# Designed miniproteins, single chains, part 15

Each design is a single chain, and the fold is of that chain. pLDDT is the mean over its residues in the fold that is shown.

## One batch from the design tools (miniprotein)

Design m499
Fold by ESMFold2-Fast:
Structure m499 (fold): chain A 121 residues (1-121)
Amino acid sequence: SSLIKKVEENLKKLNISEETKNEILSNFKTLLDPSASLEEKVRAMLTILEILLELVPKVKDKQPIITIANLLIGKLRELALTDERAAELLERLAKAGKDIDIRENLEEALKTMIEVLREFL
């Protein structure tokens, strides 16, 4: 999967434990599973975002975290093409994040995404 390879490349740049990498990758595999429900995919996204939020103060280069968060939003955009509930979730995320620059306010952006996903579940 092209998405999994991009995630692995960015995780390598973060110099995090194999356990943390495997947790993130496992949750991305749930996002790619056509048999997984929207709720299971949203829980997987939530878990990834919570791990990324904890990593923000621990890493000097924030770009891999921003890239992974954007890959999650990209996957939600793909789901939104065929799932009306995913489209509604995407609109809620876009509205909540309207005035937040993810590059300048990464923790606020991640916290906002986490809150919206929790309200969906």
Scores: mean pLDDT 88

Design m500
Fold by ESMFold2-Fast:
Structure m500 (fold): chain A 90 residues (1-90)
Amino acid sequence: MEKLEELREEIEEIEKEIEELEKKLKETGKLSKQEALELIGLGLRAIGLQFDLELLKEKYPEYKEELEELLERLKEIIERIMKLLKEGEV
């Protein structure tokens, strides 16, 4: 399903950006205000993707396993963002 691959690629892009911000926090001990705003933006994108995936899961139950995998990845993304915001002293 083309839409599923598109959503997977978007999730991978978000994960990569979070990994870079996690690396910066580990190296510097602090996130800048700009980096904190980037994290908030990534969080909003992740929440929007959760909504889209839940709707797709209702419409296409044949893809539920793949959609549930992506939903779990988004849950982990949101947890990582919340941890970074708490530790990054925004």
Scores: mean pLDDT 82

Design m501
Fold by ESMFold2-Fast:
Structure m501 (fold): chain A 73 residues (1-73)
Amino acid sequence: RVEMTEEQKKLVAELILEAMLKSAKSEEEKKKIEERFKEAEEKGYIAITPLSISDNISVEEALEIIKKAEERR
């Protein structure tokens, strides 16, 4: 059992934002997505668990995605 760190939770939130932006094709949708994420960040919301991304994503899967994203940096 692995627990996500604050840094890993931030990466997960960024990946969600990127996926949502890719799905949005109109300017209005992109604006709404960005605005909502900005407000959540400013409110000090902790990054959501992997389950909040998709019902199919486990903590282990989220950590693996985070690891790969970090390595690409």
Scores: mean pLDDT 55

Design m502
Fold by ESMFold2-Fast:
Structure m502 (fold): chain A 81 residues (1-81)
Amino acid sequence: GKAEELLEEAVRLEEEIEKSTKNPKARLAAGVEAGLAGISYGVGKVANDPEFGEELVQKAVETLKKIKKDPEKEGTKFVEG
């Protein structure tokens, strides 16, 4: 389903961020967001609320895309604010 596709996209974005930047804050932020995507997917599945899980995973994907575009700015913002 769409939730699984979004989770796969979150994992792929984390891997791309890890390969594209050595910024430790960006790498930490990407790892945390991908982890939250996995937890959100699991919660949606257990609660039998796939729409809620999908929404949370989609939000994590959007945050990961922002980190990929500007690792230094978004990594710092995520860790410090």
Scores: mean pLDDT 82

Design m503
Fold by ESMFold2-Fast:
Formats: structure tokens, C-alpha cells, sequence
Structure m503 (fold): chain A 58 residues (1-58)
């Protein structure tokens, strides 16, 4: 769903902003770990939606 995708993008954007404002290596690693699941979800959703849209193009 587009709403779920937008929410995941917003979550990644918020975590990315925290990374930019954090210089502590330990906290940066924690934020990276928090970013991995939503990033993987975004990549999977983008690949699946991209594949579906590519098929729909035909």
C-alpha cells in the first residue's frame, strides 16, 4: 500500500536525520541496526512494485 510505503520512507528519513546528527559510533551503530529492517522492507516493496509496474507497462 502506498500509505505503508510512505510511512516506511518517513521512518528511514527520520533515522537518517538522527545519523547525521549523531557522531557517537555506538549510537550510530544502533541507528544503523534500526534502519536495516525498514530499508530492507523499502527495497523489497520497491522491487516488487517496480516489477509489477514493468509488467503492467506491457
Amino acid sequence: DDAALAATIATVDALDAQLLNTSDPAKREEIWNQMMPPLAQLLRAAVERGLARSAARR
Scores: mean pLDDT 75

Design m504
Fold by ESMFold2-Fast:
Structure m504 (fold): chain A 120 residues (1-120)
Amino acid sequence: RREKIEELAELMLTDREKAAELAKKLPEDEVAEAYLLALHRKAEEEGRELEAEFVDLLLELARKAGISVAELLARMKGKTLEEVKELIRELGEKYGAEDLAERLIEVLEELVKKDEELER
């Protein structure tokens, strides 16, 4: 289980086609964990502190909510930015993590803005 998650994370960084093939064979929980692990590793290697902070905050929010990070990502899947921000806010209020939720929303807004500016 752990070896497959680490293998998928490495493939997501080195070979997207092989990563896609392996992801089809794994449960969504393991795919989501591998994706976050890959994002965190890449952000750390490239000195992208904001993206690394985003992953750390997502993992912490999932822990405080008592859900897997895969379930948290599944709840965010197919949502607009505003819907994702509302979900984060609701989880922060429900589990006494309002400061964490507010920071995660700030980081998410900065990442979305940066992505729009980096289209060249």
Scores: mean pLDDT 75

Design m505
Fold by ESMFold2-Fast:
Structure m505 (fold): chain A 72 residues (1-72)
Amino acid sequence: SPLEEELRRLSKQLIDVDGTAGLLMMKKNVLKKAGLLSPEEIAAMDAQIAQLQAQGDALQAQINALKQQLDA
C-alpha cells in the first residue's frame, strides 16, 4: 500500500539520521579522550548531535502516526 511504502521510506531515513548521530557521538568521544577538542568544538559537535536527535524524534513521530493509520 502507499502508506506501507511511505513507512519504509521514513524508516530508512530514521536509520540514516540515527546512524549519523551515532557516528558523530563516537567521533566526539574518541577526539575528546585524546584531548584534541577545544570546549568550543565540543559545544559545536553537541549542537550538531542534538539537531540530528531532534530530526530523529520528528521522524519517529511521523512513523508512529502512519502506523496508527495502518492499524485503524
Scores: mean pLDDT 90

Design m506
Fold by ESMFold2-Fast:
Parts: structure tokens; C-alpha cells; sequence
Structure m506 (fold): chain A 73 residues (1-73)
């Protein structure tokens, strides 16, 4: 049994946030189940993109919430 882990990816632009999120998802184990990235959400002066992932590590399921954020353009 794995706990949900939240990973926040800081970026300087929305394009960099998208790239970093894609790189993070690509770095997950081959057995990972990955959600489609969320639509861009503006929270104050910050744009965020979220994705969810689940994979098995050492016989345990790990759940990840990945949030990539950048200053609003």
C-alpha cells in the first residue's frame, strides 16, 4: 500500500511547465498509468497543469499527483 505523494514542479513559463511535466511523466516506470494533463488552471497570478500517475514499486502501489506551475503570462 502506497501513500499519495504530491510533487510540485516550478517553472518560469507555462511552456516550461508543460515540458517539465512531460519529462517527469516520461521518467516514470514503464508500468505507470498516467492521466491526461489537466486543462490550464489560473490560481491568482500562477498557471497550473496537473497530472495523476500510479505505478508499482517494490510490490507497493505509488500514487502521484504532479502539479506544474508557472507565473501567469
Amino acid sequence: MGEVKTVVIEAESLEEARRKLEEALAALPANASVSDPSPVRTVGDTDEIEALAAYTEGGKTVYLRLVARAPRA
Scores: mean pLDDT 78

Design m507
Fold by ESMFold2-Fast:
Structure m507 (fold): chain A 76 residues (1-76)
Amino acid sequence: MEAAELALARERLGLTPEELEAARAGDEEARRRLLTLRYLTAAGVPLAEIRAAWEADPEAALARARAAGRALSAAS
């Protein structure tokens, strides 16, 4: 993910500096969380719902985000 995308995600999604640095350093869990937030936010899901879904089941939340990302790519 590009550095500019991570900076915008931090600003828009209220990410902590630690979450942003972990994602930049290549932490797979931090990257999966950012992808989930990014794609579901782009699909119109409320931020609070996305965070709750990630806390309940990260794998299911990520699968939903990947499906949303594919749909957005097809629509663009």
Scores: mean pLDDT 67

Design m508
Fold by ESMFold2-Fast:
Structure m508 (fold): chain A 76 residues (1-76)
Amino acid sequence: NALQYINQGNYDLAIQQARRDLQSGRISRSQAYILISMAYLRGGNYQQAIDYAQQALQLDPNNQLAQGVLDAAQQL
């Protein structure tokens, strides 16, 4: 699972897994973008974390996880 890879510090594998789950229809585009944004945030790639979190919010404006990533990344 993408979340498992994030928790292990394997951010590249987390992003690849989220992308694969999106292509197979296992998760929505919003869910995939949230997972990708979380991986970038934890990996220290704040600009990419912001970009993907904003895209997730365009798809689901009430998503608290995406908002949390955006707030955390913009603080740095």
Scores: mean pLDDT 86

Design m509
Fold by ESMFold2-Fast:
Structure m509 (fold): chain A 100 residues (1-100)
Amino acid sequence: MLSLEEIREKLLEMTKKAIAKLKEELAKTSDPAQAQRAMETYLYVVITEATRFLIENKVEKEKILEIVREIAELFQKEFPEIPKEVVEEALKIAEKLIEK
């Protein structure tokens, strides 16, 4: 059974791998609209996967939101082009998944 610290470390590693893959994807496109859709899609996928993993591991709701916000902030730091509204919508999806 994974500790909260081990869970957090695994999710941060997953997030870093997703960021690297997204950077490769963005390097292959010259269409700004496609680039924006890719950034938004990767953010939503990472947030939903992280939230589901935390729920499956019986992490407290407050701690799930804390870790998911940390992941979202890491994404926004690497991709400052992502609108604040998109980040907030991804966080709302996480909150809905927690409420189930």
Scores: mean pLDDT 83

Design m510
Fold by ESMFold2-Fast:
Structure m510 (fold): chain A 72 residues (1-72)
Amino acid sequence: SSLEKNAEKLAEGAAKAIEEAKKNKGTEKEKELEEQAEALKNKAIDLYIDAGYSEEEAEKKVEELIEKFLKE
């Protein structure tokens, strides 16, 4: 579904923000990127819930996607 595709893109965005935050450790930019990652993660979870996943399944799915993107 379009919700699941959008959620996957948001999870990828969250992973990118996490990697950028690591490169900016100790700066104000680190905090901005961590907040961006959290916002994108939460929006991805909401989209999976809207697509029919339970909250627990949506959280697990988004965490697995972020972990996968961080390994690539």
Scores: mean pLDDT 87

Design m511
Fold by ESMFold2-Fast:
Structure m511 (fold): chain A 76 residues (1-76)
Amino acid sequence: EEVEKLRKEAEEFEKKADELNQQSIDYYRKSVELRKKDKKEAEEWEKKANDLDTQAGEYYSKYFRKKAEAEALEAK
């Protein structure tokens, strides 16, 4: 029961991390494309990409923590 709850919470954090990571990649690509046309706009997209990457890392940390908690409870 509690183990299953922790695993579901871990999966939700992983999905959120993956979404944020993908958005970060997309924003970084936009920054690269804009770099020669509009340096200021490119820098803004790069900052957004870096922020999303940081957020993805935080959710991956939560994912691993919840996964470890679930595994510890399953250890008999």
Scores: mean pLDDT 83

Design m512
Fold by ESMFold2-Fast:
Structure m512 (fold): chain A 64 residues (1-64)
Amino acid sequence: GLSIDEVVAQLRRLGSTMSPEAQKVMEEGIEDIRRRVERGEISTREQLQAEVKKLMDRVMEAEQ
């Protein structure tokens, strides 16, 4: 399957500098992306990048 370990590490590092609310959204989003990759729903780098972008949009909304 698609490896996401580096992406997860980068997202967790970014989340560590954010509010508790944004960190929770980030953690939940990382787990969702991980499960969807494991199920084959996210199978390409393009799909992964789109889901990461959507997660970042949600995280930034929670930061406010």
Scores: mean pLDDT 83

Design m513
Fold by ESMFold2-Fast:
Structure m513 (fold): chain A 92 residues (1-92)
Amino acid sequence: MRLSEEELLAIEEEALEELKEKAEEAEKKGGGKEEVKELFREFAERFFARVPDEELLREFLALAEAELATTSNPDTREGLEILIAAIRRRLA
């Protein structure tokens, strides 16, 4: 499947919001840090498989960093830090 950069970015923005909601749901249901970290790890792997473009990765990095700045949930923060570190490694 081939999507435009604008369409792909919009989908990833929506996916990040859904990922945050799923992480919060997992924590509320007694899911631990490992479950939240796994959700973010799977998301990163899926994202990198679909988006090799460095410009889109930089835009997604900015989005993830903005979410990290506003998120108070420690498990979600740790998951976001894993995602951010993975994107930064790809861009280096």
Scores: mean pLDDT 67

Design m514
Fold by ESMFold2-Fast:
Structure m514 (fold): chain A 57 residues (1-57)
Amino acid sequence: SQAQLDAIIAKAQEAKVTGKVTLSASELQQLLDYLKQQDVDQRDLDFVQKLLDEVKK
């Protein structure tokens, strides 16, 4: 749902500021897939990809 995606985006923004990642790999993958459809800046895609890679480790 859009509300769930909005919550994931909010958590990603908090992770960017605080360095604390509370998102699962599944939530980060969902966000990455969504952003790829939205024609966003590559730097935003790179940020989410780095968080996903870190969580998978």
Scores: mean pLDDT 77

Design m515
Fold by ESMFold2-Fast:
Structure m515 (fold): chain A 81 residues (1-81)
Amino acid sequence: SKEEEIEKLKKQVKQLKSAIADLEKTIAQLEAQKAQLETLPATPEVQQQLAQLDATIAGLKKAKEHYEKKIEELEKKIKEL
């Protein structure tokens, strides 16, 4: 039924929103770690750690954007049902 399809889509949206919340917490923690490292002398070791954190943060932000786009698509489907 349409009602069962809407409920399944709503459940998927809720799961994706939860995943985004977890990603946002992880990003915030990594950005805080980056800020702390940026207070240290710019040794090769610190620069390597900063580059790794930047790459990780960028990857998580891309994952968040993909989940946000999926939510928009699912919410549009719910409205069209």
Scores: mean pLDDT 90

Design m516
Fold by ESMFold2-Fast:
Structure m516 (fold): chain A 84 residues (1-84)
Amino acid sequence: MDMEKVVELAKKMVEAFPKYDKDGDGTLSKEELREMLKDVAGVELSDEEIEELMKFLDKDGDGTISYEEFGEKALEVAFRLLQK
């Protein structure tokens, strides 16, 4: 696996997060996350794959992903996306 590409993708996704936060509340919904990954990473996830990512990212159990939660896990998200 190309770790340099993983790091760059993670950085790109974190920087794009505010653009996809349509409500401006500092969180992404499942659909906003899906849209960001499609546009920024070029990866179209299945319903099953996006649900697995939501479970991984949503540590607070709010059903949304905060900017802080995403930032902490962005490298792992990028790694998972580049394996697919």
Scores: mean pLDDT 76

Design m517
Fold by ESMFold2-Fast:
Structure m517 (fold): chain A 70 residues (1-70)
Amino acid sequence: TEPSRSAQDGAYIGSKKGPLEAQRSAYRSARDAGGKGWRNAGDSARSGSTEGPEAAQMSAGMAQRLEDQK
């Protein structure tokens, strides 16, 4: 699975348990998939989780994708 998709899946699942779990799940999943933007994915998942699981998912995936393009 590509890092962006892995970050999205981790953020969605983790966000149901809270912001810290959204962050941990997103960064771990992105890092394990080889994403260079894994830290930004985790941080964005945490911020997005305040608006719900779907927001955490979108924020994490976008952050991972943008960082990998740099």
Scores: mean pLDDT 79

Design m518
Fold by ESMFold2-Fast:
Structure m518 (fold): chain A 65 residues (1-65)
Amino acid sequence: MLSVDETVDLALKIRKNDPKSAEIIKKKIEEKGALTPKEFQELLEELKKKGILSEEITEELDKLL
């Protein structure tokens, strides 16, 4: 499970390097009001499985898990 700090750092990297995934995350936050680290990790794993998540962010996620 991602820590709060790991979640924040990864979210910032996604915002800079993966605008498509950033938009999906933003929409999910708007729908739910907030994402826990667990919900954020689950969302990133879904995006990875769908082939939406960039290779750069996928590699960063794999290093943290």
Scores: mean pLDDT 80

Design m519
Fold by ESMFold2-Fast:
Structure m519 (fold): chain A 88 residues (1-88)
Amino acid sequence: MLQKTKVIEGIPEDLEKEIEKALDEGVTNLYIVVDSEEEAQKAKEIVEKTLRKRDDILAFKVEVLPSEEPGKYVVRVFYIDKELNFRG
């Protein structure tokens, strides 16, 4: 398993496309850093929708965590592809 990390800051207008690009580039650890819990929930919904559209994902879990920086939240993405390779 290759460990490749990508961090997305904020919610870009085309977050779905940014997620798809990251996964296509072999990113195994995806984090989205946002400035509020409401933005974190929106990002989580977009991530879950994007992962559900992919035929290569067997299972996934998306977590919202408080950041070490006050007022910031991290959306962390875990997934298992259909070849049973864990990513996250």
Scores: mean pLDDT 75

Design m520
Fold by ESMFold2-Fast:
Structure m520 (fold): chain A 94 residues (1-94)
Amino acid sequence: SAKAKLQEAIKLLDKAIEYLKQGDIEKAKELLKKASDLADQGFDEAGDTKSKREISVLSTAALIEMSSPDANPERAAEIVQKMKDILQASLASL
């Protein structure tokens, strides 16, 4: 179900933020990619094209912040938190 996928995505984003705080960028990237895939599927099931696009943009921005030599893990965590906020708002509407 859409709700179950968005709930799982939120849990994975929480774990990604914790790995970013620990400096484990590789684990954070893995979790972000899994969360983004689940959110994409959940929003497809819900017919929420706007949230799907917003999460796609933010996940790309977070991956850039995790992968660039000029990257800042704190900025990556802020972007991941924004993704989590969007997922929580969407979940409350389901």
Scores: mean pLDDT 86

Design m521
Fold by ESMFold2-Fast:
Structure m521 (fold): chain A 72 residues (1-72)
Amino acid sequence: DILELARKAASLIPSGISSYNFLLAVQFALDNKDYELVAELAETLADVAEIQKNPELAELARKLAEKARELA
């Protein structure tokens, strides 16, 4: 389930407000069946995670992007 994977990734975001905003953006994209937007949001999260040296979050975000692209 793509939303469950997004929630798991969000749980690794250190900022609660950033985590909440990420999940709202993903939910908005999913409500519109915009899997391409979900992939873009996940890629952005992966890039930020790499800058923050959080490899676990980066890997989860990349998996989310891959799943979203499979559904697009």
Scores: mean pLDDT 84

Design m522
Fold by ESMFold2-Fast:
Structure m522 (fold): chain A 90 residues (1-90)
Amino acid sequence: MYTVKIRRASDVPIKPGSEVTLLDSKGNVLAVITLEDEEETVHEVELEEKPAYAVASIYAPADKIATLEVEVYEDGKLVSKMLILGFPIV
């Protein structure tokens, strides 16, 4: 069992409706996590399979780069860490 923590890694707010998709090493979707609370800086989900990749659709202020960190834990131990940068598309 894997515990995945998705953490806001900067002071840039991430707006509700932003989504993080967790993928295995073969590109299969394991989970889609919707970030529903702008004030919640850490989101947690449990998975049966180890995620290898994370992609995100981030709603943030257009003049700022939002940063999310994805931490994967197995039995309380950090086993993987991924960084997601949300650049504004203009």
Scores: mean pLDDT 78

Design m523
Fold by ESMFold2-Fast:
Structure m523 (fold): chain A 83 residues (1-83)
Amino acid sequence: ATWGQIVEAAKRAAQTLGSPRTAELAIRAFEQMWAEKPDAIVTSEEASRKAQELGPDAEEGDAWRETAEEAYMRATVSEVAPS
């Protein structure tokens, strides 16, 4: 999955969570990483770590880890056919 796909999925998930400020911070961080390697394949671990850096001061820190993993999974699934 690309960072662009992850950012888009994270925006959608964040709207559901109702935490626009935290969503903006996470998206900005993801976009910063994407700017350095826009076409690089991002690992689930890398995405989760970035979300955790932004989440510990939030009310739902664990939700950010799950959101990052979900965004990564949604982005990767769109590149492969369902089994």
Scores: mean pLDDT 54

Design m524
Fold by ESMFold2-Fast:
Structure m524 (fold): chain A 90 residues (1-90)
Amino acid sequence: SNAQKGASLATAALVLAISGAIYAEEGDFETAREDFRAAIEAAREAAELGEYELAIETLRKIAEIAEKAGLYEAAEEAREEAERIEREKK
């Protein structure tokens, strides 16, 4: 149950990150930032369900997507969140 919910949240996070990249390409940086923020929150929720490794991997993918889209602050936030989860699971 939690594994299925975590997988759904990770999928939603990646879809939101891709959406953010599309909006950034169109020049809608406000919507892009909102979508990346929502992506990071969805990945965080997967970690709260105990899916730490999936959440960390998803956040690293979000960071790569954001970096390629030129949203370096969102990329940094995603990397910092991945590092936080990785430390806390120890």
Scores: mean pLDDT 88

Design m525
Fold by ESMFold2-Fast:
Structure m525 (fold): chain A 92 residues (1-92)
Amino acid sequence: EVPLSKEEKLELLKKVLELAREELERLAEELGLSEEELAELEKEAEKLLEKLKEEMKKAGFSIEDPELEELIFEILKLGHLIVRLREKLEAR
């Protein structure tokens, strides 16, 4: 019945972010991607994230805390990149 504190929520999101970064690095290494190729994919992911933010604002959706919002959006960006890298790996 005790809800997670803001600090506990931030810690959980930071752990999820760390796991997502580890998976992204593993997939990038397995595919032999250069830093430039990874940066291009990240730029595409940032464009999709910007569209998502615009749609969320139009829908009146907001996250309680700006710091939580930043972590959630970073996780969503990394998640999209992981999916894209997995698709490239499976297509080979």
Scores: mean pLDDT 78

Design m526
Fold by ESMFold2-Fast:
Structure m526 (fold): chain A 61 residues (1-61)
Amino acid sequence: SEQEAARLISAAYIAAVGLELEGHTDAAKKVRELVNKALQETDPEKRIELAKEAIDLAAKS
């Protein structure tokens, strides 16, 4: 759903900010790249997939 995509994108963006503040600059950059890709995607399901990938990457960092 559009609401789920928006929620996950927001969570991924917040995670990227947290990583950057802790000095995990490379990880933060990669998470932001996935967030930007999700924002440019028109398919809600693909946006959800990209946002989940960003969150998973942040969690592993």
Scores: mean pLDDT 83

Design m527
Fold by ESMFold2-Fast:
Structure m527 (fold): chain A 98 residues (1-98)
Amino acid sequence: SPPPLSAEEQEKIAKVQELLDRLIEELTAVADRLLAAGDARVAELLARYLAQAAEAAAEQGLDRELLERHARAAAAYEVSEEGRRIFEKYKEEADKIA
Protein backbone atom coordinates (compact mmCIF):
# COMPACT_ATOMS: atom_id res chain seq x y z
CA SER A 1 0.00 0.00 0.00
CA PRO A 2 1.16 3.61 -0.52
CA PRO A 3 2.55 5.57 2.48
CA PRO A 4 -0.12 7.16 4.74
CA LEU A 5 -1.35 10.59 3.61
CA SER A 6 -2.20 13.51 5.92
CA ALA A 7 -5.90 14.31 6.53
CA GLU A 8 -5.48 17.53 4.47
CA GLU A 9 -3.90 15.61 1.55
CA GLN A 10 -6.69 12.97 1.72
CA GLU A 11 -9.36 15.73 1.63
CA LYS A 12 -7.72 17.44 -1.37
CA ILE A 13 -7.45 14.10 -3.23
CA ALA A 14 -11.15 13.37 -2.51
CA LYS A 15 -12.19 16.81 -3.86
CA VAL A 16 -10.06 16.39 -7.02
CA GLN A 17 -11.46 12.86 -7.54
CA GLU A 18 -15.03 14.23 -7.27
CA LEU A 19 -14.21 16.90 -9.89
CA LEU A 20 -12.61 14.26 -12.17
CA ASP A 21 -15.70 12.01 -11.86
CA ARG A 22 -17.99 14.95 -12.80
CA LEU A 23 -15.68 15.93 -15.68
CA ILE A 24 -15.77 12.39 -17.13
CA GLU A 25 -19.58 12.24 -16.68
CA GLU A 26 -20.15 15.58 -18.47
CA LEU A 27 -17.71 14.81 -21.32
CA THR A 28 -19.23 11.32 -21.75
CA ALA A 29 -22.68 12.97 -22.09
CA VAL A 30 -21.26 15.26 -24.83
CA ALA A 31 -19.77 12.25 -26.67
CA ASP A 32 -23.10 10.35 -26.42
CA ARG A 33 -25.04 13.36 -27.81
CA LEU A 34 -22.57 13.74 -30.73
CA LEU A 35 -22.79 10.01 -31.52
CA ALA A 36 -26.63 10.21 -31.45
CA ALA A 37 -26.40 13.16 -33.89
CA GLY A 38 -24.30 11.05 -36.31
CA ASP A 39 -20.98 12.88 -35.84
CA ALA A 40 -18.52 10.82 -37.93
CA ARG A 41 -15.36 12.26 -36.32
CA VAL A 42 -16.41 11.37 -32.75
CA ALA A 43 -17.41 7.88 -33.97
CA GLU A 44 -13.99 7.36 -35.65
CA LEU A 45 -12.00 8.65 -32.65
CA LEU A 46 -14.11 6.65 -30.19
CA ALA A 47 -13.56 3.44 -32.21
CA ARG A 48 -9.78 4.08 -32.12
CA TYR A 49 -9.73 4.99 -28.41
CA LEU A 50 -11.90 1.98 -27.46
CA ALA A 51 -9.49 -0.34 -29.34
CA GLN A 52 -6.57 1.23 -27.42
CA ALA A 53 -8.52 0.91 -24.12
CA ALA A 54 -9.22 -2.79 -24.81
CA GLU A 55 -5.51 -3.44 -25.52
CA ALA A 56 -4.38 -1.51 -22.41
CA ALA A 57 -6.91 -3.35 -20.20
CA ALA A 58 -5.73 -6.75 -21.52
CA GLU A 59 -1.97 -6.03 -21.46
CA GLN A 60 -1.73 -3.93 -18.25
CA GLY A 61 -4.60 -5.38 -16.17
CA LEU A 62 -6.48 -2.06 -16.15
CA ASP A 63 -10.24 -1.55 -15.68
CA ARG A 64 -11.73 -1.77 -19.19
CA GLU A 65 -15.01 -0.02 -18.24
CA LEU A 66 -13.10 2.91 -16.71
CA LEU A 67 -10.83 3.17 -19.79
CA GLU A 68 -13.90 3.09 -22.08
CA ARG A 69 -15.46 6.02 -20.14
CA HIS A 70 -12.14 7.91 -20.49
CA ALA A 71 -12.13 7.12 -24.24
CA ARG A 72 -15.57 8.75 -24.65
CA ALA A 73 -14.48 11.78 -22.59
CA ALA A 74 -11.27 12.17 -24.68
CA ALA A 75 -13.22 11.97 -27.97
CA ALA A 76 -15.64 14.71 -26.82
CA TYR A 77 -12.73 16.95 -25.74
CA GLU A 78 -10.87 16.52 -29.06
CA VAL A 79 -13.89 16.99 -31.38
CA SER A 80 -15.99 19.67 -29.64
CA GLU A 81 -15.64 23.23 -28.32
CA GLU A 82 -18.25 22.27 -25.67
CA GLY A 83 -15.97 19.42 -24.47
CA ARG A 84 -12.96 21.76 -24.28
CA ARG A 85 -14.99 24.36 -22.29
CA ILE A 86 -16.11 21.64 -19.83
CA PHE A 87 -12.47 20.52 -19.37
CA GLU A 88 -11.27 24.11 -18.72
CA LYS A 89 -14.07 24.65 -16.15
CA TYR A 90 -13.01 21.57 -14.12
CA LYS A 91 -9.29 22.35 -14.58
CA GLU A 92 -9.87 25.80 -13.01
CA GLU A 93 -11.74 24.22 -10.06
CA ALA A 94 -8.97 21.61 -9.56
CA ASP A 95 -6.28 24.34 -9.66
CA LYS A 96 -8.05 26.08 -6.72
CA ILE A 97 -7.70 22.87 -4.62
CA ALA A 98 -4.11 21.94 -5.51
Scores: mean pLDDT 82

Design m528
Fold by ESMFold2-Fast:
Structure m528 (fold): chain A 95 residues (1-95)
Amino acid sequence: YEDLGEITDEEAAKHGTFTAIVTGNVDPEEIEKAAREAGLEDVKVSRVTYKGKDAFLVTGTAPSEEAVKEAARKLAELAYKNGGSVRILKNEPAG
């Protein structure tokens, strides 16, 4: 997975139509799988430092509002299960 270093909310939100920061002791392969199972297209997971903490930037294209909702739900469940949190920075369907 690509390491982007320190990232701000503004920098993260430039990517995809759906963008989230996931914290916690989460496997990036599980993050990628959850996003794809939710229906996100062109999913990318990158290592970042977010507000001084190790995190993952998740980006993708949401084909529908249902995919946006499902991605947010699955990523939140995965993060909380692993002692972390999710912050949604962008959640727009592509059309």
Scores: mean pLDDT 78

Design m529
Fold by ESMFold2-Fast:
Structure m529 (fold): chain A 73 residues (1-73)
Amino acid sequence: SANEAQFQALLAQIQALIARIAAETDLDRVRALAAQMDGLFVQAASKIQTQAQWDQLQALVAQAQAVLAQRLA
């Protein structure tokens, strides 16, 4: 469906931001990328229609939290 395609595109963008945050050495850049990622999570959450979509988004939230904890420690 169009909603599924949009949801998967948002997850791909979030995964790309997680990878950029993990590689970023500048803490101001990390904070800016984290703010962009928060916006994408809000958009992805608005597209949830199934348990599978919820589970996929929840897994990315956990990955994002782990990477941010490592970068901001």
Scores: mean pLDDT 89

Design m530
Fold by ESMFold2-Fast:
Structure m530 (fold): chain A 70 residues (1-70)
Amino acid sequence: SLPSLEELAERARKILKDRFGKEVTPEQARLLAEAAHAIRNGEVPDLDALAEKLGITREELVQVLSELLK
């Protein structure tokens, strides 16, 4: 079964905290979960806009999304 948005949001928060030392709000974690879900559904999110909203680099965003999509 595919992970829920809530499960993806919690995974995103843990990845950012444990790997990058960054704490994010629940709203920011939800945006990452929604982006991962969109990619699984064949949609292409605006990664530059998302990285700006999260206060992270595009490179960090790509690494987090890659882990969420595994």
Scores: mean pLDDT 82

Design m531
Fold by ESMFold2-Fast:
Structure m531 (fold): chain A 95 residues (1-95)
Amino acid sequence: SSQELQRLISLQQQMSWRRSLGDYKGLADLLDDLVEWARENNWPQSLIDTLEETRRLAEEIANDPNPTVEQLKKFNDSFDRTMGLLMDKIEELEK
């Protein structure tokens, strides 16, 4: 729907911005809200699972006083997958 499309575009922009700031707590909070909304809107389980994985990784980094390069790489890989899936969902909703 147009409401779903507009919300996804806004959320994608907010997530990219928070990642650029290194705001992992803010990212985890946004992803938690997105997971709840995705479940309410019956999104594919595979997409929900990827969102939850990215949220968990962001939360782990936010709660770690000394995150490792390996943890950051795992997060970035998961985040990039999430952004790709959200872009696919946006494209689907534009049709």
Scores: mean pLDDT 86

Design m532
Fold by ESMFold2-Fast:
Order: structure tokens, then sequence, then C-alpha cells
Structure m532 (fold): chain A 81 residues (1-81)
């Protein structure tokens, strides 16, 4: 199913971005770590929604996780500038 494949690829990209952020954990603030942890929680919920074939819910959760990752990356980039 093409929709499921797209969501799985999107989830993998978000997990990769989260792993990259955690490699720089020593440079993250507590607030930024909280954003990363919330994004990981949303990815786990999206995985459950995919298993249940609730693709709309999975998309919503991944949209939210992506925004949190983008926010954490932006905050880190601003601090390292």
Amino acid sequence: DEEAKELIKRMARIQRDLSELLRQRSKLTPDEIALVNEAYSLVLEASRALFQKDYERAKELLDRAEKLVDEARARLAARLA
C-alpha cells in the first residue's frame, strides 16, 4: 500500500533526525531535550496508528513530530551560531 510506505519512510526520516539531535545531546538544553522526547513519543504513537491502519492519525502524529524536530534543530542552530 503506497500510503503506508510513504508514512513508514517519513517515520524513518524523523527517527534519523532525532538520532542526529541526540548525538549532540551535550549541546541540548533541557527544553530542547523535552522537544526531542515528545517527538519520540509521537513517533511511537504513529507506529501504533500505522499498525491499526489509522493512516489519518499516523499522518497527524508525524506532522506534529516533524514540527517538534524542526523547532529543536532551529533552537540548537541559533545557539551554535
Scores: mean pLDDT 87

Design m533
Fold by ESMFold2-Fast:
Structure m533 (fold): chain A 98 residues (1-98)
Amino acid sequence: GDKMLLEIELILNTAAVKSGELKKKGGDDSELQKLKDEAKDKLLELLAEAQKKGDIKRPSDDEVNKIIEQLVSGAMQIGIDDPEAAKKSLEKVKKELS
């Protein structure tokens, strides 16, 4: 429910902020790829928890991986394009989770 959506937003906005900071510091593609892989793993863990509750019908692993790749890549690009907006979004999500 709402808590799971906030946890997804926390993962995505954290990746966005970190990608913007890495790009600003001249971080290489391997550092960005590592950040992407870490965010994807966290999203897969949340989906596995939701599946255990039977709350959602799980798509195929290929479909899930494609959607997660697109979500994480999109969030990271937003963080690179607008790092200030990404930081504000992350702070708002953290406040809602506390």
Scores: mean pLDDT 80

